# Ledger of designs, part 41: designed miniproteins, single chains, continued (2)

Each design is a single chain, and the fold is of that chain. pLDDT is the mean over its residues in the fold that is shown.

## One batch from the design tools (miniprotein)

Design m5494
Fold by ESMFold2-Fast:
Structure m5494 (fold): chain A 77 residues (1-77)
Amino acid sequence: SAEQQYRQLVLQGVGYSIRGIGYELDGNNAEAAASYQAAADKYDQAAEIAKSLGRDDDAAYYRALADKYRARADALR
């Protein structure tokens, strides 16, 4: 279902963001950037599904979160 896909994409985004934080704390900036970029991608996909479900606030939230992690990835390159 779209709800299950949305939930899985959010969980994947969270997983990548936690991995990114771990790499960043270890000084592995390249791996951190790749993980944050993956998190941003998953959050963008989650936002698209949220919009299709009429959850405009959730869509806006995950778009903003994707932009934040993309910016963080770019700062580490």
Scores: mean pLDDT 91

Design m5495
Fold by ESMFold2-Fast:
Structure m5495 (fold): chain A 56 residues (1-56)
Amino acid sequence: SMGERVRRRLEALADIASGKYTLEEVAEKYGVSPEEVQAEVDRWLADGGELPEFDL
């Protein structure tokens, strides 16, 4: 679903922002290319560089 895709993108961005994972490790975790993860990071930075709010 669209919500599931959005959630996966937010999780990938949170993993990168946490500093605990490399771009390649996040790409492997989500079954995507490192280039796709980089595109999400670039998009996040273009949107002001703020993480989406998570209720955890």
Scores: mean pLDDT 69

Design m5496
Fold by ESMFold2-Fast:
Structure m5496 (fold): chain A 73 residues (1-73)
Amino acid sequence: VELPSLEFWKRAARVIARTVVEKLKGKKSFEEILAEAQRQLDLFVQQNQVPEEWIPELRKALEEAVEEYWKKY
């Protein structure tokens, strides 16, 4: 069994961002969507015991993904 890589966790963060944007598009502000996405990422990190050294990179990937998906819609 291969341990999850930083790339794997970044993909998961992007999936969280996309899901939150799609669910809340037109119902919440950008700031509220970003806050909810960050909350979901924090829960995901806690539940999956993601290495602390990767958390800043995951938060950056999440924020970039939220901005990208927000602009597409």
Scores: mean pLDDT 80

Design m5497
Fold by ESMFold2-Fast:
Structure m5497 (fold): chain A 104 residues (1-104)
Amino acid sequence: DLSSWSEALSITVKDEKTKEEALKRARELGFPEKVIQQLENILKNMKEGEEIRVYVDANGNVAAISISLTGEDGLTGWITIGENGEILEVTGPLAEAMEAAERA
């Protein structure tokens, strides 16, 4: 069966300093530079109260980053980014709104 993922880090955004601390911890965890750059771009658009979770696989390697986002209308959702910086999944009410916006 697939390796089980465990949460290695969870940070709730409070201010710009919290975003900088998230990037520092991601670098300390040995994330690939592609993932760090993607995380930095997402963090710049994150609001207070939104959360970052980092998952590692059974071998201790970084498997994914999950990020909670809030849209302009208060809809919430999660984006999950893989090891190569690819978006693995977008979930929640925000994902439905984003899909609708792409069609408009």
Scores: mean pLDDT 70

Design m5498
Fold by ESMFold2-Fast:
Structure m5498 (fold): chain A 63 residues (1-63)
Amino acid sequence: SSLRDQLEDFVKQVKTLGESGLISKEEAEEMGKHVVKHLRDRGVAEEDIRYFEELMEKVIEEL
């Protein structure tokens, strides 16, 4: 979906910033939490939120 494409692009940007040392692991975690809160507030399906969280978790684990 277009939403999933946007979420995937966001995750790729966070990965690039983290791997480049421009943000810390803790900052990446906080960015992810802010997006999750925003998605829930907008009534996005839990399946799409979980998909995003799983992508973010994989990136954060490797930072």
Scores: mean pLDDT 87

Design m5499
Fold by ESMFold2-Fast:
Structure m5499 (fold): chain A 62 residues (1-62)
Amino acid sequence: SMEDLFAQIDADARALTEAFARRLGVAPDPAAVVEAAEADESLSVGEKTAAILAARLAAKAE
């Protein structure tokens, strides 16, 4: 169902945010991940976009 799909997207965004937090060496907080990803010049444009999008989706899911 659409509800199951949205729940899965929210869960995936949360898991991806936690994975990026570990990779960037920051707390698993969406705001910290966004700040670290934007500041990290070693990340590709795609990696920055993925990290920021995942973190913002996780924040909206609360």
Scores: mean pLDDT 79

Design m5500
Fold by ESMFold2-Fast:
Structure m5500 (fold): chain A 56 residues (1-56)
Amino acid sequence: SADEAARRALEAFNRGDWEGAEKAIDEVSKIDPALGAAVRGLLEQARADGVRVEVE
């Protein structure tokens, strides 16, 4: 699901696995392009700010 792929993207980002995060974002975008764009924006901003993102 898009939500599971989004969670994988956030978890990969928090591990420092940007390639894994990008692959998960691509998967989200294939299911829900709007959510994929939102997740990409969130992670790019977090990366620029040097912070982790919160996941359930």
Scores: mean pLDDT 81

Design m5501
Fold by ESMFold2-Fast:
Structure m5501 (fold): chain A 86 residues (1-86)
Amino acid sequence: MKLIIVYKNVSDEQKKKLLKEAEQLRKKGYDVEVKEEGDTITITISGMSVSQAVGEVLRAIGLGLDGEEVKIEFNGDEVKIEITFK
């Protein structure tokens, strides 16, 4: 299973937090790719079980509670979450 989390309009402080979260996921043994494009951070996590993916989706939604928009898309073996901050 593959999880793609796109964070848009990210502040420098939010960026630091997200990069730290990505590093923690790598330490847990997940295959994590981080892409930085200006104020957009994309985190791609591969090799997850369904239960692991559900946990990470809930965590990403929690981080998006300070955001203005959250979009979630499910497509077979892939989950994409887009979170736009203020």
Scores: mean pLDDT 74

Design m5502
Fold by ESMFold2-Fast:
Formats: C-alpha cells, structure tokens, sequence
Structure m5502 (fold): chain A 76 residues (1-76)
C-alpha cells in the first residue's frame, strides 16, 4: 500500500525534525538526550524500510520507535 508508506514517511520525517530541534537544546538533561538519540536511530531505520517500500518491515521498526518513546516518557 503506497498510500500507507507515504503517510509513514511524512510522520517519520516530522518526528526526525522534532527530534533534531530537541537535540539542539543544550539545556536538556544528558539522559533525555541519549534516549532521544535512540529514538532518532530507530526512526531512521523505519524511514529506510519505508524508502525500500517494505510496509511490514516499516511497521515493525515503527513499533520499536513507539517503545523507545514510551521509555522516554517514563524518564521524563
């Protein structure tokens, strides 16, 4: 489904932009920066799967992104 892949791409690109903005903030605690960097790496893996046209792989990688975001909220 090309349409689903397009929606995932848009969401992941927005997430990566938000993460880059947050990571540019030097006042953010180091533990939170480390978790944001983890989320960014996972989001890049998901985006790569979207670029490959592999919806199943992209959704699997997206679940890892969601798990990492959940861990970030536990730290925050």
Amino acid sequence: DKEKLEHLREGLETLLEDLDKLLADESLPEELKEKLEEIKELALEALKAVEEGDLEKALEKLEKVKEAIGEFHKLY
Scores: mean pLDDT 82

Design m5503
Fold by ESMFold2-Fast:
Structure m5503 (fold): chain A 85 residues (1-85)
Amino acid sequence: MSEEELINRMLQLIERIKSLPKEKQEEILKELEKKFGKELAEDVKKILEIDDIEEQKAAIREMIKKYGKEKVEEVIDFIEELLKK
């Protein structure tokens, strides 16, 4: 998957998560913390608090630089599975 495809997939997931009730957003963040650790979950939480799309894209790109493409792909796949139940 290209970096741009990864950014676009993550951006779509962030938008979907933000449309959920706050309790469900917190459940997703807790599952991320259990699977990937507190620092990664906090980074995702910070992206959820951003309202500007270009700033969200910049934060996602920073996350890719910090964790690597493969780890961010794992995070995306994990969130997609949580959203499917």
Scores: mean pLDDT 84

Design m5504
Fold by ESMFold2-Fast:
Structure m5504 (fold): chain A 79 residues (1-79)
Amino acid sequence: MKVTLTARVPVDDLAPGLSPAEATKIAQEAAEEVSKELPAEITVEQEGDSLVITVTAPDKETAKRAMVKVVTKASEKAA
């Protein structure tokens, strides 16, 4: 059965100094790159001053790895 993980990340924690819209765009670019590396479906939505990242994967370990990778790549792109 597929596993879905959702994380709400404050923009200031992920990309300090960027607007929520800019942070959302960067996180969406990171999600696209991670989707090519892991068998996971990743969506990023803006919710006020936070990003809502949803990962759907075939197992919990893959979902966790995809979530960590997308947050890490987005943070690196924002720096």
Scores: mean pLDDT 81

Design m5505
Fold by ESMFold2-Fast:
Structure m5505 (fold): chain A 70 residues (1-70)
Amino acid sequence: SVEEIIKKAKELIKELKENLETLSEEEKRKLIYKVAELLTEAFELQNQKPSLELNKLMEELVEFHNEVEE
């Protein structure tokens, strides 16, 4: 379900936030890509009405990706 996918994405984002300075660059990229996969699946399932929660998770993912690219 979309709710379970969103929950999983939130848990991975929390892991990124709590361990941002201790995770290797490779580990950060793996988590970012995993979240991206989950969010892509959630967007496909919500084709006409993406939730505010899903949009916020996507924004957080973009922020993490930008930090890793710098």
Scores: mean pLDDT 75

Design m5506
Fold by ESMFold2-Fast:
Structure m5506 (fold): chain A 56 residues (1-56)
Amino acid sequence: SKEEEIKKLLEELKKLEKEGVRAAIAGDTQRLNEIQERIKEIKKKLEELGVKREDI
């Protein structure tokens, strides 16, 4: 369902945000850039699915 897809994307987003913080602390610029690109992609997909920007 649409709700299941949104839930999966939100869980992935939460995981990536935590990994991004760790990458930033470690100074791993390449990993941080890859994580930020994936976060941007997921946020766009969530907006397309009707999730408000304020809830992302």
Scores: mean pLDDT 84

Design m5507
Fold by ESMFold2-Fast:
Structure m5507 (fold): chain A 72 residues (1-72)
Amino acid sequence: AKEKLEEAKRLAEEAGKLLEQAKKEKNPVISTGLEIRAIGLGVEAYLLGKEAGVEDEALEALKKAGVPFEKV
């Protein structure tokens, strides 16, 4: 359980970093690629949190990282 939460937090932080890079990137193809990768990592973090029974903590980690995991 703890290991999955730790991994979810790491994935959330990585997703957040990719989103910040995407915002700074002026090439739209590279920016879009970074956003897609960030979304994928965010989904993985959320699913790991759900499996570990710590969905709320995984969502909080995503929010702290700046990943908007609520629009769908």
Scores: mean pLDDT 76

Design m5508
Fold by ESMFold2-Fast:
Structure m5508 (fold): chain A 74 residues (1-74)
Amino acid sequence: SMEEKQRIIEEFEREFERILSELPEERRPEARAIAQNVLDAMQKLPDEDIDTIKSIADHALALLRRRRAEAAAA
């Protein structure tokens, strides 16, 4: 549903902001670009494709968390 889609998008945005705040400044532009591409992809999907939208959000957050870990290790 539209409400479920919006909840997933809002949860993604909240988690993204948390990850972004923990990234070094030089890594933030890349993270913002990833988030924008993901948001655009989720918005283009029908409201009924909740499983796909959730999968996209989950994969993107996993990628961003990995990028955060890599930045911390560098």
Scores: mean pLDDT 86

Design m5509
Fold by ESMFold2-Fast:
Structure m5509 (fold): chain A 74 residues (1-74)
Amino acid sequence: RRERLQQALEHVRQAAQAAQQGDVQTARQHLRQAAEADPSIRDQVDSALAQLDTDQQRAVQNLQQLAEELERRI
């Protein structure tokens, strides 16, 4: 479980960074990989994917919060 959380965290961090740079395609790819690594965050990933299309700034903030939550669980 810890190794899967670490992989999910890394993908969420990369997604947040890509979204911050305006690279929505790369952000979506990393979010899909994060949900695959840890299915428990799938709902949070789906919410972030929806927000990338409507409010990129809010999506970045939510992804940063998700990364902090995952880091606390490791």
Scores: mean pLDDT 81

Design m5510
Fold by ESMFold2-Fast:
Formats: sequence, C-alpha cells, structure tokens
Structure m5510 (fold): chain A 60 residues (1-60)
Amino acid sequence: MEQLQQQGLRHLQEGQRLASQGDWEGARRHVEEAVRLGEELGLDPESTREDLEERVRAAA
C-alpha cells in the first residue's frame, strides 16, 4: 500500500519537473501512471487525473 502511494508521488514530482522543462508529453505519461496507481488504491481516476493535471500545470 505505502509503496504504491510513494510511487504515485514520485510520478507526480517527475511530471512537475518535466512540465517545468517544457516536456508536456513526459509529464502526461507520469500523470497517467500516477492515476493508474491511485485507481489501485481506490481513488476515482477522473478526479485524480484532474487534480494531478492541475498540479503539473501549476509547476510549469
């Protein structure tokens, strides 16, 4: 459980880093992986995707 949460956080952080460098394709791939991990933890994939995309855009 905690391993999946940490993996999701790492993907969010990497996505924010890539977006700040202008790599939107890389950022989107990391967001999708974090959404997938969140779904395995019982989170709603649509709400999670919206939240993570907003965070990535805020970091760019």
Scores: mean pLDDT 78

Design m5511
Fold by ESMFold2-Fast:
Structure m5511 (fold): chain A 66 residues (1-66)
Amino acid sequence: AVDPEAVAERAEAEARARALRAADPGLTLEEIEARGRRLAEEGDESPEARAEAAALAVLGAELRAA
């Protein structure tokens, strides 16, 4: 079975991704990928940084699919 905690984290990331898209509908894939790279470079392992990275990954996947 899939980890219930991971499922909950993904649902939160999807909600954050929807909020980001609603706040800035013009946000580009390039900007999203640049933000993700910056978070990875900083090496911040805080829950906030991980949630931000997960949300950016979800939004990036949606833009690539569009």
Scores: mean pLDDT 75

Design m5512
Fold by ESMFold2-Fast:
Structure m5512 (fold): chain A 58 residues (1-58)
Amino acid sequence: AKPAELEQLTPSTLVEVLPAMLQSPDPVVREAAEKALQMLLDLKHPGAEPILAWLAEQ
């Protein structure tokens, strides 16, 4: 499988949904989103840095 196929299944989709999850009033949902963002940052995913910058402005 090509790397682009793997991105379509998980990391890119996760990057798209994380901002909505981080805005959730439910602390359990926010905690799950923070953990996912931390994982993307550890992987040096290019989509994680813009989300981190956006979150810092909230």
Scores: mean pLDDT 68

Design m5513
Fold by ESMFold2-Fast:
Structure m5513 (fold): chain A 89 residues (1-89)
Amino acid sequence: MMFEFEDEEVQRLAEEAQKKIKEAAELLKDVPKEYVPKVIGLILRAIGYLVEAYLAEKKGDIEKARRAAEEALKAAEEALKLAKEGIKA
């Protein structure tokens, strides 16, 4: 995985977010053109939050790292949901 974290909860959230990012990215080939920019935007948002979590942990701000990892997971979940809904539409 692109990111590795020392805090167990941050690591768990980041791993789940990364799995959902990969699933959403793999579904992009089957997503209708109208949904592609929105799904990509959510994937990039999730990656941005993972970067924020990584930088926060390196600074020793575990609370900020955890919040950023939670936001990354939410964005990744939205990306995956939108990709799946687009394929069904």
Scores: mean pLDDT 83

Design m5514
Fold by ESMFold2-Fast:
Structure m5514 (fold): chain A 55 residues (1-55)
Amino acid sequence: SRRALVEDIIAGARESKNKELAIRVLQGVLADAKARGDEETAALIEKEIARLKAE
């Protein structure tokens, strides 16, 4: 499912050694989620971006 794909992308971002690249990828997925009106997915991605920026 699309949600499972997004969850896989988030997991891959967490395992990435390049935090800046991970944030950039997540921002792209966030833009797609917002364009589709998928508020739940957008919130999950925003939370993950905030977590990565705080570390």
Scores: mean pLDDT 78

Design m5515
Fold by ESMFold2-Fast:
Structure m5515 (fold): chain A 67 residues (1-67)
Amino acid sequence: SSVREGLMAAARQIGASLSPEDQKILEEAAKAAVEGDYEKARELAKQLPPIASSSMNAMIDEAERRE
């Protein structure tokens, strides 16, 4: 729904300046978060550069709080 779509869109925007490989990791982390797998989402986010990892973890935390 709109929350899932927003999270995926935010992940793509965060990844816009990253390598294609890091963009794929961001999309996988966002997908895991929308599926409720916050552990997997955070593990994937750890593989990103620090700035992208911090932004993605903030989005994951927000999604989890709304559960």
Scores: mean pLDDT 78

Design m5517
Fold by ESMFold2-Fast:
Structure m5517 (fold): chain A 67 residues (1-67)
Amino acid sequence: SAEEEFKKGEEYYEKGELEKALEHYKKAIELDPRYAEARQNLLVVLEELKKYEEAEKYKKELEELLK
């Protein structure tokens, strides 16, 4: 479920495994594009990784899906 993927993302984030946290937050959003908390945490992780261009792409994709 999206909630299980979100929880795994949080667990990896606490371990400092940012790339793995990112994968699980992406999966949560793929399963539920309206999952606001997963979207928020994904963007936080992307910013910590300095992946600003990727963050912008994900923001635009999610905005399009939620229209």
Scores: mean pLDDT 80

Design m5518
Fold by ESMFold2-Fast:
Structure m5518 (fold): chain A 66 residues (1-66)
Amino acid sequence: SAASTAKALELQKEISKEFSENAAIAAGMVYRRLLDAGASEREARRSAIETAKKVEEWEENLKKKL
């Protein structure tokens, strides 16, 4: 929905201040998906932040092994 998209974009801006661009984009996508599936904003936010952390860990691990 337009409302979940707007909320996801605001979260993406917040996450991008502390995480990589790819991590912020992934977090925003997960947040929107969970809101559209009926998850609470609190639950969706936690999952989005966990996703950002995982994406950044994968990026750093790939960078070290290449």
Scores: mean pLDDT 83

Design m5519
Fold by ESMFold2-Fast:
Structure m5519 (fold): chain A 63 residues (1-63)
Amino acid sequence: AAARAAAERAEAAAYKAAGKAPELSEEQKKVAKEIADKLNKIGDGIDEGIKAGDLEAGLEKSV
């Protein structure tokens, strides 16, 4: 519940910064979708090789 409020505020701040042109937010939506798609694929793959796959993915995406 608290985490949702923080995420919503971050999104609202980003919208306000872009504020005058809502079309600019379309680019940001595309990036978010790309991340969601990757997360979905990783989740499926990690489910089978959670320890081996997670170790490599965690190392690369840690930073």
Scores: mean pLDDT 58

Design m5520
Fold by ESMFold2-Fast:
Structure m5520 (fold): chain A 80 residues (1-80)
Amino acid sequence: SAAQQAQLERHRQQIVTLGQLLIDAVEKGDEKAKAAAISAMKTLQTTMTPDLQELANRIVEAGEKDVAAARALVEELKAQ
């Protein structure tokens, strides 16, 4: 339905926004902003489809280990 497509697009945009906030926090060494972005992403995941939940988890994990990989995942999602 149109409502389901609108919700999926909104969730995609929210993952991009939170992913960017996580990347920025990691690059700046802002531990509070990093924790806030991860917490917000985990809360949002409870309402998302399994595919978006997996992508959000991968962005969070990459952001903690390899910020360049996290950036690549966010840019791929933006291109969709």
Scores: mean pLDDT 82

Design m5521
Fold by ESMFold2-Fast:
Structure m5521 (fold): chain A 70 residues (1-70)
Amino acid sequence: KRFSLDEIEDALLTLYLEGKITPEQASKIGKLLKDTGKEEFTAEEIREILEKVKGITEEQKEALIKLLLS
């Protein structure tokens, strides 16, 4: 399955509202996704981008992927 930027941004907003991620972390992830020039991403592509984000935990990365796959 592929996820749009809008779907990923909605998932990041959900994690923020649940207290699992900061606005700064969400902004960094969103910027890296937009910088790829891609409109859609697989779970694996998202995981690769998350590995480039400094200051985000493995639990936060897993939470985003799990939410998108739900």
Scores: mean pLDDT 82

Design m5522
Fold by ESMFold2-Fast:
Structure m5522 (fold): chain A 88 residues (1-88)
Amino acid sequence: SMMERKREEALRLFREGGRAFGQKDYERAKELFEEAVRLFEEVDPNSIDLIAALLNLGLVYEELGDKEKAEEYFKRAEERTAKLAAAL
């Protein structure tokens, strides 16, 4: 299905973002994790994958020196975690 293809693409982008982060290519990691977040929000907004992508994007913004954006993404991950916990 289209949703399954988007989920597979989000997972691919997430893995590539992790590789870019490991290589200290933080601008590329940012782009890859931002796309992964968009796709996970569309296809699986109540998932651990979205939480992981938001946390990694926060870490990328910390490495780029954007503390305000990092805190924003960490808060979004916390809110998604609380929502997921309430659904269990």
Scores: mean pLDDT 90

Design m5523
Fold by ESMFold2-Fast:
Structure m5523 (fold): chain A 100 residues (1-100)
Amino acid sequence: KENEEKGLKYLSKGMAAFYKGDYDEAIKNFEKAIEYFEKVDPNSPLLASAYLMLGKAYYKKGDYEKAIESFEKARELFEQSGDTEGAERAKKYIEEVKKK
């Protein structure tokens, strides 16, 4: 629970930085969120969501290889948790990055 609350705090900070266009701060905070969510449940939808946001931040920076890596981890986690919609969303992001 405490690690989940810390993960959500960093996820929120990452989201705020992302929407301000501060992608370096977004990445830093999403990586912190991932560390805490992994301590809670390595198969958590929250962990999958954090990787999806990390991928988006890398994509905005033009780091397409790291974006794909993050989206692939999100896809695997969504598939493991049975979140078909999340997995399909991650797959679409991977394909869009590859079209660049």
Scores: mean pLDDT 86

Design m5524
Fold by ESMFold2-Fast:
Structure m5524 (fold): chain A 69 residues (1-69)
Amino acid sequence: MEKEFEVEVEIALAEMQLAIAKLDKSTPEEVVKELEELVRKAREAFEKGNLEEAREHVEKALKLFRESM
């Protein structure tokens, strides 16, 4: 449950950051599209119960977001 909760929180944070990036017209369109794909894959993996795959995708999304800001 601990790891599941952590992944769920990370996905929620990534989804929130993606929403902010979409509103910020200064964020490159290619970066926004990559973030959308990574966040979507993380959520799909989480819903399927694949926590390791969900964690990998969400970590990539959060790293890309941080490097793009």
Scores: mean pLDDT 78

Design m5525
Fold by ESMFold2-Fast:
Structure m5525 (fold): chain A 95 residues (1-95)
Amino acid sequence: MEEIEKLLEEAEKLLEEAQELALEAEALLLAGQPIPEELRRRLEELKKRLEEIMKKLLELSKTATKEQQRRIAILLASLTVTISELDFLLRLSEA
């Protein structure tokens, strides 16, 4: 039970970090500027971490309570959207 709560907190923290970096990358692209290599690397690392958390949440959802399953479902939706956004931004930044 405590494991699910810790994973939910970690997921929310990483989602906020990923969304902030995605906005930064989008602002650069809209200005016609390339995404710096350091920012690109951070986006790739965050995408990987978000994908790992998504897999763990999907597995834990099988034994979760109805309330926990609802919270997991909301986070999975946000994770899916954010991962897709990061993938799109990374594809646009390919050399």
Scores: mean pLDDT 82

Design m5526
Fold by ESMFold2-Fast:
Structure m5526 (fold): chain A 59 residues (1-59)
Amino acid sequence: LVPQEALPAIGAALAASPAAAGVTLTPTPDGDRVRLRVESADPAARAAVERLIAEVAAA
C-alpha cells in the first residue's frame, strides 16, 4: 500500500526507469492509500519495480 500523494512521484520514477519496461501496474484505491499490483514476465524487473515503489513511497 502507498499513499495517494506518492502516486505522481512513483509514476515519474517508473517512467524514468528502464526496469519498468514491460511491467504493468494495477492501482486499487483503498481510502487515502492505493494498493499497487506489479505484474511482469521478468521476476527481476518485478522485484526492481516493487523496490522502487517502496523507496519513493517512503521518501
Scores: mean pLDDT 72

Design m5527
Fold by ESMFold2-Fast:
Structure m5527 (fold): chain A 69 residues (1-69)
Amino acid sequence: MEELEKKLNELIDKAVEYADQGKVDEARKYIDEAEKLMDEMPEELSKKFVPKLIAARLIYVGAEIEKEL
């Protein structure tokens, strides 16, 4: 599962990067891809990425609100 772990980490990192840049649509795509990948992974493995995904989602929500203002 190292391949999936690496992909998940990269997707979450990209989501954070794009959200921080205010690229809401791009960030959303990476968050969606990360969530889909986590759904394919064993719970034991995906569980350790939950804090990172939550952080990414919070940054994304902030960027979305900023764009609306």
Scores: mean pLDDT 79

Design m5528
Fold by ESMFold2-Fast:
Structure m5528 (fold): chain A 91 residues (1-91)
Amino acid sequence: AAAAERARQEEVLRELARATARREADRAGATEILSEEERVELDPARRELTFTHTLRTDTAEFVGTVVARLDDEGRLVEATAEGSVRPVPAA
């Protein structure tokens, strides 16, 4: 079913975003994750689906962003993953 295929694709993209965030955390030597946050955004005008996963520690936030491009039928054409690191602001 199309709905089941879509759900599976979205799960894969969420896992890719999480893995990307985790890779940034591992590169920084982060051993303890205090919180995790997931966000999914659809831009129907651009046919782009964006998955963002944020891992927070006491010193930094590690973000994995996956942008998937969809064709006119709503099928995944390509996906790109990007990692970033943000310092936690001083309290």
Scores: mean pLDDT 79

Design m5529
Fold by ESMFold2-Fast:
Structure m5529 (fold): chain A 68 residues (1-68)
Amino acid sequence: MEELRRRNAEAAIEDARKAVELAREGKSLLAEFLMIAARVSAELSGDEEARREVERLVEEARRLIEEA
């Protein structure tokens, strides 16, 4: 069970990081999709640290989309 939480936390952060990269590339629709996926995975992980990191990255991606 702990391994599943860790995997969900890692996947959430990775998806959020990819969303930031896609937002920088101007791929806003794909970035928004990964932002949603990352938030769902973070919620499923139950890891508060992962949730905070995902929210930080999602906010960064959102700002990049708005600036584009």
Scores: mean pLDDT 81

Design m5530
Fold by ESMFold2-Fast:
Structure m5530 (fold): chain A 76 residues (1-76)
Amino acid sequence: SALERAARAVVESTDPFEADVHLSLAAMVAQIAILAGDEEELRRGAEVLEEAAERTRDPEAAERLRELARELREAA
């Protein structure tokens, strides 16, 4: 999925600018999923973002990924 690709790209990012671009893409995909109202996608997306937050070495990226996951769980 697009959200899985974006989350993986955040974890694999080698610089803060690259991480921020992929975080922005993840946020956009998350907002589209919320608007679409697909409960299963929202729940799965939250799990993907939570796992990415644990795997990333960037603490700010981890916090933003966890925030997006919370938004998806609340919308599900």
Scores: mean pLDDT 82

Design m5531
Fold by ESMFold2-Fast:
Structure m5531 (fold): chain A 70 residues (1-70)
Amino acid sequence: SMMEKEKKKLIEYLQRISDKLEKKLETASPEEQKELREKMLKISEIWKKFVQGEISAEEALKKLEEIEKE
């Protein structure tokens, strides 16, 4: 179903962006670590809203793409 495809795409995107941010955190300054942790918190909140049914997988994916572009 389309809903299953969107959910799979969201999970795969979450895994990629989380890995990318975690790798950046390894070499980041204290100031950069604060900014990275704030992005990770935003990602966590988007996932929580999706799991709780407050937003769709499509809306969650769009919000995550916006955070990655920052």
Scores: mean pLDDT 82

